# Ledger of designs, part 95: designed miniproteins, single chains, continued (5)

Each design is a single chain, and the fold is of that chain. pLDDT is the mean over its residues in the fold that is shown.

## One batch from the design tools (miniprotein)

Design m19490
Fold by ESMFold2-Fast:
Structure m19490 (fold): chain A 60 residues (1-60)
Amino acid sequence: SREEILEVILREAEETAKAMLEFVKAKSSTDEKEKEEALKRFEEHQKRADELDAELKKLL
């Protein structure tokens, strides 16, 4: 349904935005621990975005 497709698009966009924010934190941080934590969160959000993209492609 259109509503289901739009929901997945919104969730993918949200996860992609969160990944980008964490990536910026990782690159701008001077603290090694914060850098590592931000990179881990970046990878987690990117993985969720990829999973949502795959789900979206099944609905199209």
Scores: mean pLDDT 87

Design m19491
Fold by ESMFold2-Fast:
Structure m19491 (fold): chain A 92 residues (1-92)
Amino acid sequence: LERTIEAIRRAIDLLRYALENPTVESLIGALLALIGMLIEAERLGDEETVELIKLAIDAVREALKEEDKEKIKKILEEAIKELEERLAELEA
């Protein structure tokens, strides 16, 4: 549980960083960090953390396909909201 909570918080922080400066460089940086987290979660057999990191990775990949900064922000905001809702459930 604690490792899943820490992973979600880190994923949220990475997505928020990209949201503040939605450049290709920021999105790629977030993607690489999330992939590193995914590899570690898979190594540990932590299926719940794997699922949540994949959600964040999918959001960054979709954002990278967009040229409109408002669309990029919307994708990232929706992913952050989903992760925050899951975090609240785990902390309850």
Scores: mean pLDDT 84

Design m19492
Fold by ESMFold2-Fast:
Structure m19492 (fold): chain A 61 residues (1-61)
Amino acid sequence: AWRAALAAGDYETAIALLEQEIKENPDKAAEFYGQLASAYWHAGKEEEADELFRKADELAA
């Protein structure tokens, strides 16, 4: 569902769905933080996106 929202440019919906995925699958959070950061960046929230990209990198290490 979040992939369809990203493809449609519905970044607010994509953000909400990705947050739900992280909540349900915390062991896979690193993968979802990267996608969440991308959604924030496209939504014009570059500062939040930058923080989430750093978070994704930290969790992937």
Scores: mean pLDDT 78

Design m19493
Fold by ESMFold2-Fast:
Structure m19493 (fold): chain A 68 residues (1-68)
Amino acid sequence: SAAEAVAAVAEVAATGSPEEVRAAAAEFALAHPEPEAIEAALRAVRATGREDALAAAEAGIAEGLAAL
């Protein structure tokens, strides 16, 4: 589900490297390209407080959406 996918991206964003966050966010965007799902994922990443994770997630989402 989109909610489970958001939770998975949030977990990577809390503990992972920027490269891992970027990859997870790109896969998320390919599976859930809807604006509501993308916004939920970005909100969850922002909640970690990690600026590097947020930048990586934004880049990953852009890459995933561009690959559609």
Scores: mean pLDDT 86

Design m19494
Fold by ESMFold2-Fast:
Structure m19494 (fold): chain A 70 residues (1-70)
Amino acid sequence: MSPEEVEEEIRRQLEALRFGLSLAEKSKVSKEQIELMEEEARLLEEVAKLPAEEKEEALKKMREEILKKA
């Protein structure tokens, strides 16, 4: 992916997760699902703070970690 594509992907995923979490407060979403979404959002926020050159690799590693915990 290009650096611009990685940046857009991170932004889209964070916006989707933040929106989902805001809905979870009023929905009957399981505690386990909320915790998974919070963990993914936290990891994405950390990736978003990295230099552009490191974001693609960090995003890939984050996705692998989330899949292992799901």
Scores: mean pLDDT 74

Design m19495
Fold by ESMFold2-Fast:
Structure m19495 (fold): chain A 68 residues (1-68)
Amino acid sequence: GKEELRKEILELIGKILDLIGDKLDLEKEIEKNKDDPEKVAELKEEIEKLEKEIKELREKLKKLDEEL
C-alpha cells in the first residue's frame, strides 16, 4: 500500500542526503588539497561518481513520488 511506498521514499531520501554529505566532505578535501593537482583529480572523480549515484536515486525517487 501507500505506507510501504512512503517508507521506500523516506529510505531513498536518507540515502540521497548521505551521498550529498559525502560529496560535501570531498569538496572540503579538494579545498585542503588545492596545491596537489593529482589529489584534486582523484577527489573530482569520486565526486563525479557520487553525482551520478545521486542523479539515479533522485530519478527513482521522482518515479515513486509520482505513484503516490
Scores: mean pLDDT 84

Design m19496
Fold by ESMFold2-Fast:
Structure m19496 (fold): chain A 65 residues (1-65)
Amino acid sequence: EADEEVERLRSAALAMANEAKGGTPAQRDALIEAIRKLAQETAEKYPEKADEVNRIADEAIARAR
């Protein structure tokens, strides 16, 4: 279900963002890239959720920085 995949993305992105916040600059960059990649894959699979997926990714990346 698309909503379940979006919730999975939200949880994963938040966990990665929190890890990035406590990491080195290199770890932060790698985790930001991982968040972006996961969001791109989710949006490609569920285009109807692309706006929500992009918002989740943007918020997580902002938190990671």
Scores: mean pLDDT 82

Design m19497
Fold by ESMFold2-Fast:
Structure m19497 (fold): chain A 90 residues (1-90)
Amino acid sequence: AAEAEALLARAEELLARAEETGDVELVEEALRAALRAFDIALELGDKELAERALELLERAAELAERLGDEELAGIARLALDFASVLLEKL
């Protein structure tokens, strides 16, 4: 739980900085942090934690699209779709 909470906090901070700076590398780092938090949530069976990670994955996808990184946006959308399917099984 503590590791996943730290990863969620980091992802939120990285997305906020990416919105301010336009730095797509921060979006990519946030995506990785949110995916790791989601993985931990699945291992724990923690639906609330998984839902929070999913929201950050969606924000990362939307921000990547707004910043014009089509490849990163595609990767983030694919991750979001897969995570959404896994969340339904919790």
Scores: mean pLDDT 85

Design m19498
Fold by ESMFold2-Fast:
Structure m19498 (fold): chain A 95 residues (1-95)
Amino acid sequence: SITRLILEAGALVALAHMLLYLASKETDVDKQSELVKRARELVDEAEGLIAEAEKHRDQLTPQQQAELDTVRRDLEAVRKGIDELEAKVQKMKAA
């Protein structure tokens, strides 16, 4: 079900966002790194589900297309946050 793919991708992105938020508040660098790694894994899984739904884009309703576009935008925002926090963590480990 394409609806299930979109819903599952959205849920994974939301969970990744939560893990990224928790990582941003974490004071232990090893725990922070583990949370960031888990958020990355969820984003990668969500990207796969979005890619599968995109293969059937021409068969989607306008509402489903809008929902898919929203999930992709949310995924890109979370991915950017992960990249920024990973860069910060690497800089802290190098100091």
Scores: mean pLDDT 87

Design m19499
Fold by ESMFold2-Fast:
Structure m19499 (fold): chain A 103 residues (1-103)
Amino acid sequence: MEENALAKARELAAQHPDGVAAAIDIKEENGKIKVVLGVYDPAAPWATGPLVLLDTEKSEITKELIDKMIENLKAARAAARDPTVQEALDKLIEYFKELKEKL
């Protein structure tokens, strides 16, 4: 899963003028939720990689946990300069907002 998010980011980066991209992979399986953000930036190889944002049982997810994740993602969004990274972060924020409403 982590490799899949990064592979998607690399594929998108090849089509992007600055060579930077991000991709999201979300898996819900056997009562677990895993959310991975893949970032590819050849100018910042230390920042290139899969970021596991969530990997837990659905029953362990609290509204407080989601609120903290949304807060962190909003901070990351404000710091992001690349439009594709900003778009991926915006999609993650909306995903966690919807997840919170279903709890």
Scores: mean pLDDT 78

Design m19500
Fold by ESMFold2-Fast:
Structure m19500 (fold): chain A 68 residues (1-68)
Amino acid sequence: SMAEAEKLLEDAKKQLEKLVEQRNIKAATQLIYDFAAQLSKLVSGEEAAKYVEELNDTYLKKQKELLE
């Protein structure tokens, strides 16, 4: 459902930020892949792509902040 997908995205963002702060890039990328796989079971492909894009943007922004 959409509500489950939204909760999953919010939880994934929080976990992702912690992993990036810990410089655990391997676990961070694995989290994104696992998120995409779980999301494909809850919402349409178009909605899934939108949420995955938002999570990737969060990852890139957080990495950039730590490097600069």
Scores: mean pLDDT 81

Design m19501
Fold by ESMFold2-Fast:
Structure m19501 (fold): chain A 93 residues (1-93)
Amino acid sequence: MVKRESAIVAVLDMGIDKEELLEKLRKELEEAKEKAGLKEVVLVVHPELEEEVRKIAEELGIREAAASDELIAELREGGADASAAAALAARAA
């Protein structure tokens, strides 16, 4: 299925640069919104990124949704970064 209104964003490892991660995430969310008509996102992010990621989603008009405990555990086990979050968003769409 190629059109979904919901996606998952997982950024659990900050890597090297917080600013670089946030810029990549913003670009990937904008692309997902254009490709799939993304309206809603499930956030599973590192605590230091949580406020900034929420702000990016809000600025793009993307609504935050609650995640299941199983989904959160699976994404954390994977150790996702900004690039992985983009791939997960595209895959969920």
Scores: mean pLDDT 61

Design m19502
Fold by ESMFold2-Fast:
Structure m19502 (fold): chain A 62 residues (1-62)
Amino acid sequence: MEISLEEVDGKYYLVIKVDGKEYRIPFDDKAAAEAALKEAKKTSEEAIRFNEEYGELATKLA
């Protein structure tokens, strides 16, 4: 999963690439887009780490 921020025509987009698909979520300002990017990255990193460390031991917790 790859998450990035893109600016197009003064508008900000959170770009999420997963399993060959690309999703773009629009934001009206940079601060909101950056906050969403931070949250998305944190959630993705936590999910990856959790699945890697606990996937075999705690399937119900994933």
Scores: mean pLDDT 68

Design m19503
Fold by ESMFold2-Fast:
Structure m19503 (fold): chain A 55 residues (1-55)
Amino acid sequence: APSPAEQARNERALPAIREANKVLEEYSKDPSISDEEANLKAAEAGRAVYEALLA
């Protein structure tokens, strides 16, 4: 089982992870976005999750 500190971090990260997944799904469905742009947006979303985990 996760420690209380790990659980708190996971709970803090869950909203960011959910938001990142939503953004990625929206971009995957948008035909106007190039693969390069989609990759950049995915990296940006990943960075936000990483920052949430470190906060």
Scores: mean pLDDT 72

Design m19504
Fold by ESMFold2-Fast:
Structure m19504 (fold): chain A 95 residues (1-95)
Amino acid sequence: SPAQARVDAEIARLDALYEEFLKKVEEFKKKYPNDKTKLNIYVGAYAVSLIVYALSLKKAAERDPSIPPEDRQRLLAHADEVIDKANKIVEEIEK
């Protein structure tokens, strides 16, 4: 369905943004191997951007009655997983 295709596209975009976030985390670790403060600031800033995007997708999906419940649940669950993974990476860097 058009709604399913749209949800699949949004999930793929979330995955692409998460992969970009992972690449940036690796870049910052190499650039700031002994500067924990800068690492936390830069990784935190990218994590916030990703989380805000995921939250905006959840809000849009919750407000869209054209999205079937099963497709909405898939998008919401996937957004929550991305948020959780981003938060765990930030926590590991803070250690």
Scores: mean pLDDT 89

Design m19505
Fold by ESMFold2-Fast:
Structure m19505 (fold): chain A 63 residues (1-63)
Amino acid sequence: DIRVAMVLMVLGVMKATGLEELSESERKLVIEILKELSEEEREEVASVSELAKELVEEALREE
């Protein structure tokens, strides 16, 4: 899924560059995409980093 690939790319770049904070608008966009993903796709995203895991957990809390 292109949406999973986009989220993984953004989180991978953040991890590589040491940028741990998303802007408010970027965080909202990522959370909205995560809400539309399947359970398996969310598990894949959550495995990338602690930040990714926190974002997945936040998306699930808003459901």
Scores: mean pLDDT 68

Design m19506
Fold by ESMFold2-Fast:
Structure m19506 (fold): chain A 72 residues (1-72)
Amino acid sequence: SDEQIKQITILMFRAIAHQTEAFLLVKRGEDPSKVQEALRQLEEDYKQLKELGADEKLLKRVEDMIKEAKAA
């Protein structure tokens, strides 16, 4: 549905924001607990995208975003 597409789009923007936050926290040498919280939020965004039926291409993109953030 159009509403479902809108919610998936909002969650994708949230995932991008959480990945960016994790990268910035690592770069700034912030408390590891803050990095872990940003990663937890990113993984929660992935879970919600999957539950909403986001397509395989979008889910793969967010999986890659999680791997990239964890590798930082």
Scores: mean pLDDT 88

Design m19507
Fold by ESMFold2-Fast:
Structure m19507 (fold): chain A 67 residues (1-67)
Amino acid sequence: SEEAEKHLELGKEYFEKGDYVKAVQHYARALKLDPSNEEAAKLLEEALTKLGYPQGAKVALNHFKER
């Protein structure tokens, strides 16, 4: 949880700088550490959409939130 929060914050910093690739890496790490984090899931989807991969976001989210 604590480590997931750090990666979420780092992802937001990279997103604000326009580094969407690094934002995706950190948001994905946050989701891997805390699959229930809806904020990380939404931000990952947004960053992937900025990179032109909106469909990729759905696949990634299903992988991390698998019941």
Scores: mean pLDDT 76

Design m19508
Fold by ESMFold2-Fast:
Structure m19508 (fold): chain A 79 residues (1-79)
Amino acid sequence: REAELARMAEISQAVVEAITRAAPADLSREDRQRVAVAATNAALSQPSKEEALAAIEEIARILREKGADAAIEYAKKLA
């Protein structure tokens, strides 16, 4: 299942990079972890890699504009 492991690694990296770019200064370690878990679950639930990456970027945008709780709520709707 090397293709599945490669996709999971790509998604995990994309989540870390997107959250690092979008995280507000006041974001706690706990909230950062909550967003990362929610974003990973949402991305893994998408039918394609392209849709998974798009979901991650949209969750990161919501994190930047509306905060952690809004980003988590959106991610849960995609999972």
Scores: mean pLDDT 80

Design m19509
Fold by ESMFold2-Fast:
Structure m19509 (fold): chain A 55 residues (1-55)
Amino acid sequence: SAEEAEAWSNLGGVFFSQNRLEEAIEAYRKAIELDPNYAEAWNNLALALQQLGQL
């Protein structure tokens, strides 16, 4: 599960780098669902939401 959370977070980072913000948000949310204590995924979700204009 932690390995799966890391994979989803990495996928989110790829989407973020491509400016595919909605897909990045979905991937980061999946990582958080699998590991709610994954601080990196929470931080990256906040950045993606800010870029999309949701924060």
Scores: mean pLDDT 85

Design m19510
Fold by ESMFold2-Fast:
Structure m19510 (fold): chain A 58 residues (1-58)
Amino acid sequence: MHEKINEELKKKLEEVKDKLTPKELLEISEKAIQLLVDGKSLEEVLKEMEKLIEEILK
């Protein structure tokens, strides 16, 4: 991954890491990687991650 993409993804995961289980963190990171592989923009990936985090933290 490009350094900027890696930093943004790690920062997002770090923010919620204490609120999520290791399984949930892995699932979100795998989803993010899949979206990047599918050609989604960083903005779309971050938005999808935010939706998943919001669902889990309800």
Scores: mean pLDDT 75

Design m19511
Fold by ESMFold2-Fast:
Structure m19511 (fold): chain A 71 residues (1-71)
Amino acid sequence: SHHLPAGVLLTAAGVQIIAAEVAYEMGDKESALQALKGARELLDTAYEKDPSQKELIDKWKKRVEELEKKI
């Protein structure tokens, strides 16, 4: 992730959020939490590389936090 462009990191974060939502619906809380942790790390790195994406990153971070509260 350290060497990846911000757009690739954002795409990867989105995939992890979807994976977490699917795991949660399947009752796999451990996989859901692991995917959410991965998404958060990717979003933080994407923000460091491209702060202009703050609005989108904040929206996805809120989605991560809302799912974490349900687990």
Scores: mean pLDDT 86

Design m19512
Fold by ESMFold2-Fast:
Structure m19512 (fold): chain A 116 residues (1-116)
Amino acid sequence: PVRLVESGGGTVAEGGSLTLTAKILSDGAQVSLVGWWQEQPGKPLEGIASISGDGSKVWYGERVKGRASISVDRAANTLYLNLSNLEKSDTATYYAVASSGSSGLTFGQGTKVTVV
């Protein structure tokens, strides 16, 4: 029932910044958590940031801590991830995620970021 449509990926210079965006299509479902997961080439998929549906709880993974900012625009139903001071190791596919009720995480289709 929840769908996520990501944008904002592309090729960026090392030391630069970018904002990833995901449209949240909930179709009336309550969203309890939204966030971002990262799949680096040859590495497992891992969570990097999350925010609770009410915005009261925010988490960042150690790999991006201090360089990432997650936010939600509830009126626009849009999830954002700002990444700063990009490193070549940030080259990855980034997936928006959402949880609704007890059903686990729903993943978007992913958006690719290449740091050059």
Scores: mean pLDDT 84

Design m19513
Fold by ESMFold2-Fast:
Structure m19513 (fold): chain A 64 residues (1-64)
Amino acid sequence: TVDLAAQMLSRETGVPFEVAREALEEALALYRKGDEEGAARVLQERTGLSPRQALGALRLAEQL
């Protein structure tokens, strides 16, 4: 679930839960359209994750 992924992301990055959730929702929308680079960029800009961490978070969120 996006909420579970957002809670995990919030804990790892220190950003507020609502910010993590909004970033994940936007990034997942791009990821599902095949824009993997755009999705990773959204997470990097809003949460400070590295490109590798951003892709990992997206893949985890899709499995939840």
Scores: mean pLDDT 79

Design m19514
Fold by ESMFold2-Fast:
Structure m19514 (fold): chain A 74 residues (1-74)
Amino acid sequence: DERARLEALVAELQKRVAEVMGEAAAETMRDWLLQRAEIMLARGEPAERVLARIRATVEASIEKIKKLLEKFAK
């Protein structure tokens, strides 16, 4: 169930990243996020904390990249 929750979150975030950076970048990010989350879970971090950290990190990255693209998308 923790894995299923992680995969659902990453799928949600992947769609949002694809809108800003394109599908290839979103797929690379998905694989990296899943691997990183598995490492954090293996270290004994609570699933709720891992999910919250992943969401916060990707949300911040999307906002930063979106602002950069808005400035350079002419």
Scores: mean pLDDT 77

Design m19515
Fold by ESMFold2-Fast:
Structure m19515 (fold): chain A 61 residues (1-61)
Amino acid sequence: VAALAAQAAAGDKIAINNLALTAVNLAKAGNTASALALLAIVAQLDPALAALTKDAIAAVL
């Protein structure tokens, strides 16, 4: 997660997408706090993707 977050901060769109997928998977596993923390990072890097990720998290909760 930490290495992926660093790549996303550098503007790597694949890493940003992987953070979004990780957030959804954490929410599905019941780790809502970690999922929301990753969603906040995605929201800073790609607000449009964060909106889709938020909807995906809501769908799996």
Scores: mean pLDDT 75

Design m19516
Fold by ESMFold2-Fast:
Structure m19516 (fold): chain A 67 residues (1-67)
Amino acid sequence: GAMEEAGKALAERLERALAIGEEKGLVDETIRQLYLEAIRLAREGRLEEAERLANKAQDLGVRKLLA
């Protein structure tokens, strides 16, 4: 259904973001675990929780980029 399609799209987007972040050296273990949990929640259709964790991972990544 629409929620399942949205969850899959979000998970694929987060998987790409994680891969790019790792390639750039911006992902530590905490950020990686947040992305992996967000991907899992997105695949389960839990979009609000997935977006919350993804935003937290992005905020931590930005802080590492600016440090």
Scores: mean pLDDT 82

Design m19517
Fold by ESMFold2-Fast:
Structure m19517 (fold): chain A 71 residues (1-71)
Amino acid sequence: MEEIEEIEKKIKELEEELKELKEEKEELEKKGIKSLEDVIRLTALSLRIIGLETEIELLKKKLEKLKKELG
């Protein structure tokens, strides 16, 4: 079923984006929070990470439901 493949592809794309954002956040944390700009950037990265994790979880839940309906 095409919908399952499309959701799996979307999950993979979002997981790749999430990995990149987590690496940026870890790099910033390793360098240390030294300025207000660093705090703003860390906050923005954290919010985007939460957003992506939520979207991935919703897509995984949808995928599980579709697979359950198909057998």
Scores: mean pLDDT 82

Design m19518
Fold by ESMFold2-Fast:
Structure m19518 (fold): chain A 68 residues (1-68)
Amino acid sequence: SNIEAFIGLVLRLLGDERFDVKLIGTDTIEVTPKPGGEAALDKLYEELSKDPRFKVERVGDSLRITLK
């Protein structure tokens, strides 16, 4: 389900040392790169922008990811 996909993504990103993750809504997270994680964030943007289950937006140096 879309909810299970979102939970799996949150757990994956929380375990990734290159990122700081904040839950900012019931279906929305904000992902900020740690120093040296900027290229990994760009790759994450490209990956998730292809997934129709997620809305991905660049917000400053961070990504805002919302479940559709």
Scores: mean pLDDT 87

Design m19519
Fold by ESMFold2-Fast:
Structure m19519 (fold): chain A 64 residues (1-64)
Amino acid sequence: SHMEEIKKKEELYKESLDDLFRQIEVVDPERAEEIRKYVEELFKKDPDKALLWAVMELARLQAE
C-alpha cells in the first residue's frame, strides 16, 4: 500500500541519516551534535531535504 511505501522510505532515510551522522562525528566531532539537531528538525518538515542536506554537508566536511 502507499502507506507501507512511505514507511519503508522513512525507515531507509533514518538508517541513512544514522550512518551519515556516524561519519560526520568521525570527520568533525565538534560540529556533529549541532548538525544532528539541525537535520532532525529539518527531517520533521522535509525528509527529502534533510537527507540531501546531510549528504552534502558530509561531502563538504570531507573536502575540507
Scores: mean pLDDT 81

Design m19520
Fold by ESMFold2-Fast:
Structure m19520 (fold): chain A 67 residues (1-67)
Amino acid sequence: MDYRLSEEGRKIAEKFYEELKKMKTQEEINALIRKHKDSSREEAIALVAAVLRYIGDQIDKEIAEKR
Protein backbone atom coordinates (compact mmCIF):
# COMPACT_ATOMS: atom_id res chain seq x y z
CA MET A 1 0.00 0.00 0.00
CA ASP A 2 1.37 3.41 -0.98
CA TYR A 3 -0.09 6.22 1.07
CA ARG A 4 3.29 7.91 1.21
CA LEU A 5 3.29 11.61 0.38
CA SER A 6 6.08 13.05 -1.74
CA GLU A 7 8.50 15.54 -0.18
CA GLU A 8 6.30 18.37 -1.50
CA GLY A 9 3.17 16.65 -0.19
CA ARG A 10 4.68 16.32 3.28
CA LYS A 11 5.57 20.03 3.32
CA ILE A 12 2.02 20.91 2.22
CA ALA A 13 0.52 18.63 4.91
CA GLU A 14 2.70 20.26 7.60
CA LYS A 15 1.65 23.75 6.46
CA PHE A 16 -2.04 22.74 6.54
CA TYR A 17 -1.65 21.23 10.00
CA GLU A 18 0.00 24.40 11.34
CA GLU A 19 -2.75 26.54 9.77
CA LEU A 20 -5.46 24.32 11.28
CA LYS A 21 -3.90 24.67 14.75
CA LYS A 22 -4.02 28.48 14.41
CA MET A 23 -7.68 28.53 13.32
CA LYS A 24 -10.28 29.23 15.99
CA THR A 25 -13.60 29.05 14.08
CA GLN A 26 -15.31 26.22 12.21
CA GLU A 27 -15.90 28.59 9.28
CA GLU A 28 -12.14 29.12 8.81
CA ILE A 29 -11.48 25.37 8.88
CA ASN A 30 -14.33 24.68 6.43
CA ALA A 31 -13.08 27.46 4.11
CA LEU A 32 -9.56 25.95 4.09
CA ILE A 33 -10.92 22.48 3.26
CA ARG A 34 -13.25 23.79 0.53
CA LYS A 35 -10.50 25.90 -1.05
CA HIS A 36 -7.99 23.04 -1.34
CA LYS A 37 -10.01 19.80 -1.65
CA ASP A 38 -10.42 20.30 -5.42
CA SER A 39 -6.72 21.06 -5.99
CA SER A 40 -4.21 18.45 -7.16
CA ARG A 41 -4.59 14.88 -5.86
CA GLU A 42 -1.34 15.28 -3.90
CA GLU A 43 -2.60 18.47 -2.24
CA ALA A 44 -5.94 16.80 -1.43
CA ILE A 45 -4.17 13.82 0.18
CA ALA A 46 -1.94 16.21 2.15
CA LEU A 47 -5.01 18.12 3.35
CA VAL A 48 -6.75 14.90 4.46
CA ALA A 49 -3.63 13.84 6.40
CA ALA A 50 -3.45 17.24 8.13
CA VAL A 51 -7.18 17.26 8.97
CA LEU A 52 -7.06 13.72 10.42
CA ARG A 53 -4.13 14.70 12.65
CA TYR A 54 -5.94 17.87 13.76
CA ILE A 55 -9.20 15.98 14.50
CA GLY A 56 -7.25 13.47 16.58
CA ASP A 57 -5.77 16.30 18.65
CA GLN A 58 -9.22 17.88 19.16
CA ILE A 59 -10.80 14.55 20.20
CA ASP A 60 -8.04 14.04 22.78
CA LYS A 61 -8.69 17.53 24.20
CA GLU A 62 -12.47 16.97 24.35
CA ILE A 63 -12.02 13.63 26.16
CA ALA A 64 -9.68 15.24 28.71
CA GLU A 65 -12.12 18.15 29.29
CA LYS A 66 -15.13 15.83 29.76
CA ARG A 67 -13.49 14.26 32.85
Scores: mean pLDDT 70

Design m19521
Fold by ESMFold2-Fast:
Structure m19521 (fold): chain A 111 residues (1-111)
Amino acid sequence: NVEEALEEAKKELKEAEEYLEKAKKETDPKKALEYAEKALEAAEKALELAKSHPENKELAEIALKAAEIALEAAKIALKKTTTLEEILEAIGLILRAIGLKFEAELLLKKL
């Protein structure tokens, strides 16, 4: 139901925000990448909830916000990378976040 999906989406958005803050404060590149990945996982879940209720504007807006947060976390993690492997991992997270943002924007355009 929509009310339950909204509560879950808001929880995922909050989780993405918390992992972004952890990524900002983290000095270890690998741990910063792990936090960025967790923010991305939360954003992916928010988008799935929005896709299950494509007529609900608030869910699509939450999914977009979560995707933007995940993208910011991935960019922060990229700045902290010290190896080519870590750089490639961060780029992968950035591309996935851009994809989530694109899908959320498409949901909003259909409303």
Scores: mean pLDDT 92

Design m19522
Fold by ESMFold2-Fast:
Structure m19522 (fold): chain A 98 residues (1-98)
Amino acid sequence: DPLEELINARISEYFRSLQEKGSGNAKEYALEVAELLGLDTTPIENAKTVQELVDAFVERALEAGLLDPAQAEELRADGSLVDLALRVLESWLRRQLR
């Protein structure tokens, strides 16, 4: 799907740029994405490790219905903020469209 490929490429580029700038910026972006999606930012703000960030984001996305339980388990295992953000944003975009 050309539109989804363009959106995913743009989001991936944002996260790649943030990883290059360091873990503090990755957390700030997770907060910005959570605010955009209407998720509770408090558990994300309290995260002190990448794994805690991933877990907090996954739990909030699950509560919002933006992830399936199977997707959540895979994303927790990978620990990749880029993959997590891409999946959550894709689900959110689909929800906004339909």
Scores: mean pLDDT 68

Design m19523
Fold by ESMFold2-Fast:
Structure m19523 (fold): chain A 72 residues (1-72)
Amino acid sequence: KPLEAARAGNLEEVEKAYKEHPDDADVWYALGLYYYRQGKLEEALEAFKKALEIDPSNKRIVAMLKLVEEKL
């Protein structure tokens, strides 16, 4: 449910997810989406970088990372 929590704007659920599954790229991607939607671009960038470290071939993470970098 990390993506559902990020879409709903529920930081507590997203934080619980990355604490329980810190090696899951989808969790860090969800955290990045949460911060991006809040306008916290620096925090979003760091979360997407973490997701990319776990899954460097994931095109969705690469696309979001570039989008955030262009908006900084």
Scores: mean pLDDT 75

Design m19524
Fold by ESMFold2-Fast:
Structure m19524 (fold): chain A 87 residues (1-87)
Amino acid sequence: SKEELLEEFLRIVEERLRKAGIDPETIDRVLAIIREKFEEDPTASASELAEAALAANPDLSPEQKEILHSAAMEAQRIIEVLKALEA
């Protein structure tokens, strides 16, 4: 389901951000914004979800912004593989 894929996307992003040493409060804010954006637009791409999180967290460093974008792209790739396995 779309909701199950969103939960997997969020888990992958969270794990990547945590492993990169980003603080739990920042991770929680990022995940909340991604969830909100997806609820508003279920057709949003991983890039659009990442852009929404970046826009809502302008205080992120350039390095943290790169990590977030990279994490979202990796999560998208994993989700596409999972979708292919279900087909």
Scores: mean pLDDT 80

Design m19525
Fold by ESMFold2-Fast:
Structure m19525 (fold): chain A 99 residues (1-99)
Amino acid sequence: SKKKEQEIKKLKSKANILLNQFEAQANDTFAELGKKDKDKAHKLRGVLDKKVQDLRDFINTLIDLANNSTSDDIKKKAKELDNKLQKMLDEMLSAARSR
């Protein structure tokens, strides 16, 4: 239905905005860390690459499931994406401080 298509577009738009915000914040964190410890910055980038891939796979799975979901389920999936981004940010900051 058209409503489903609109909710899927919103989910994709939200995913792009959140990914861009995450990448910007991660780049700033890596730049500051890299000024003091290049090895830590390199390891943190490795963690980020895996988390970005996991997030991308999660987003693709949510979009695929959205085709067989209700509009309310799609809205719930958008909230799950928000929570996953917050967890990724927390893990990045923890990794930066762990040494």
Scores: mean pLDDT 72

Design m19526
Fold by ESMFold2-Fast:
Structure m19526 (fold): chain A 77 residues (1-77)
Amino acid sequence: MEEIQKLAEQQSELTAQMVEVMRQIFELRKKLKEAEETDPAEAAQLQAQIDELEAQAGELWRQIGEISLQIEKLMRE
């Protein structure tokens, strides 16, 4: 029971981090849309930043998935 509680808390923390990363991606995508028409070099830089944040979000999603599997395994004991 205590182990499941700890994993749920970690999952909540990772979810909060993911929400923050997604918020940053949203703001950068808005800037990218504005830059696409005026500065291809600026647009490329913004896309690179978005790609890095999407990779970060993917890693957070993977960790959340691992925790979900650990919770499921403990529940099947």
Scores: mean pLDDT 83

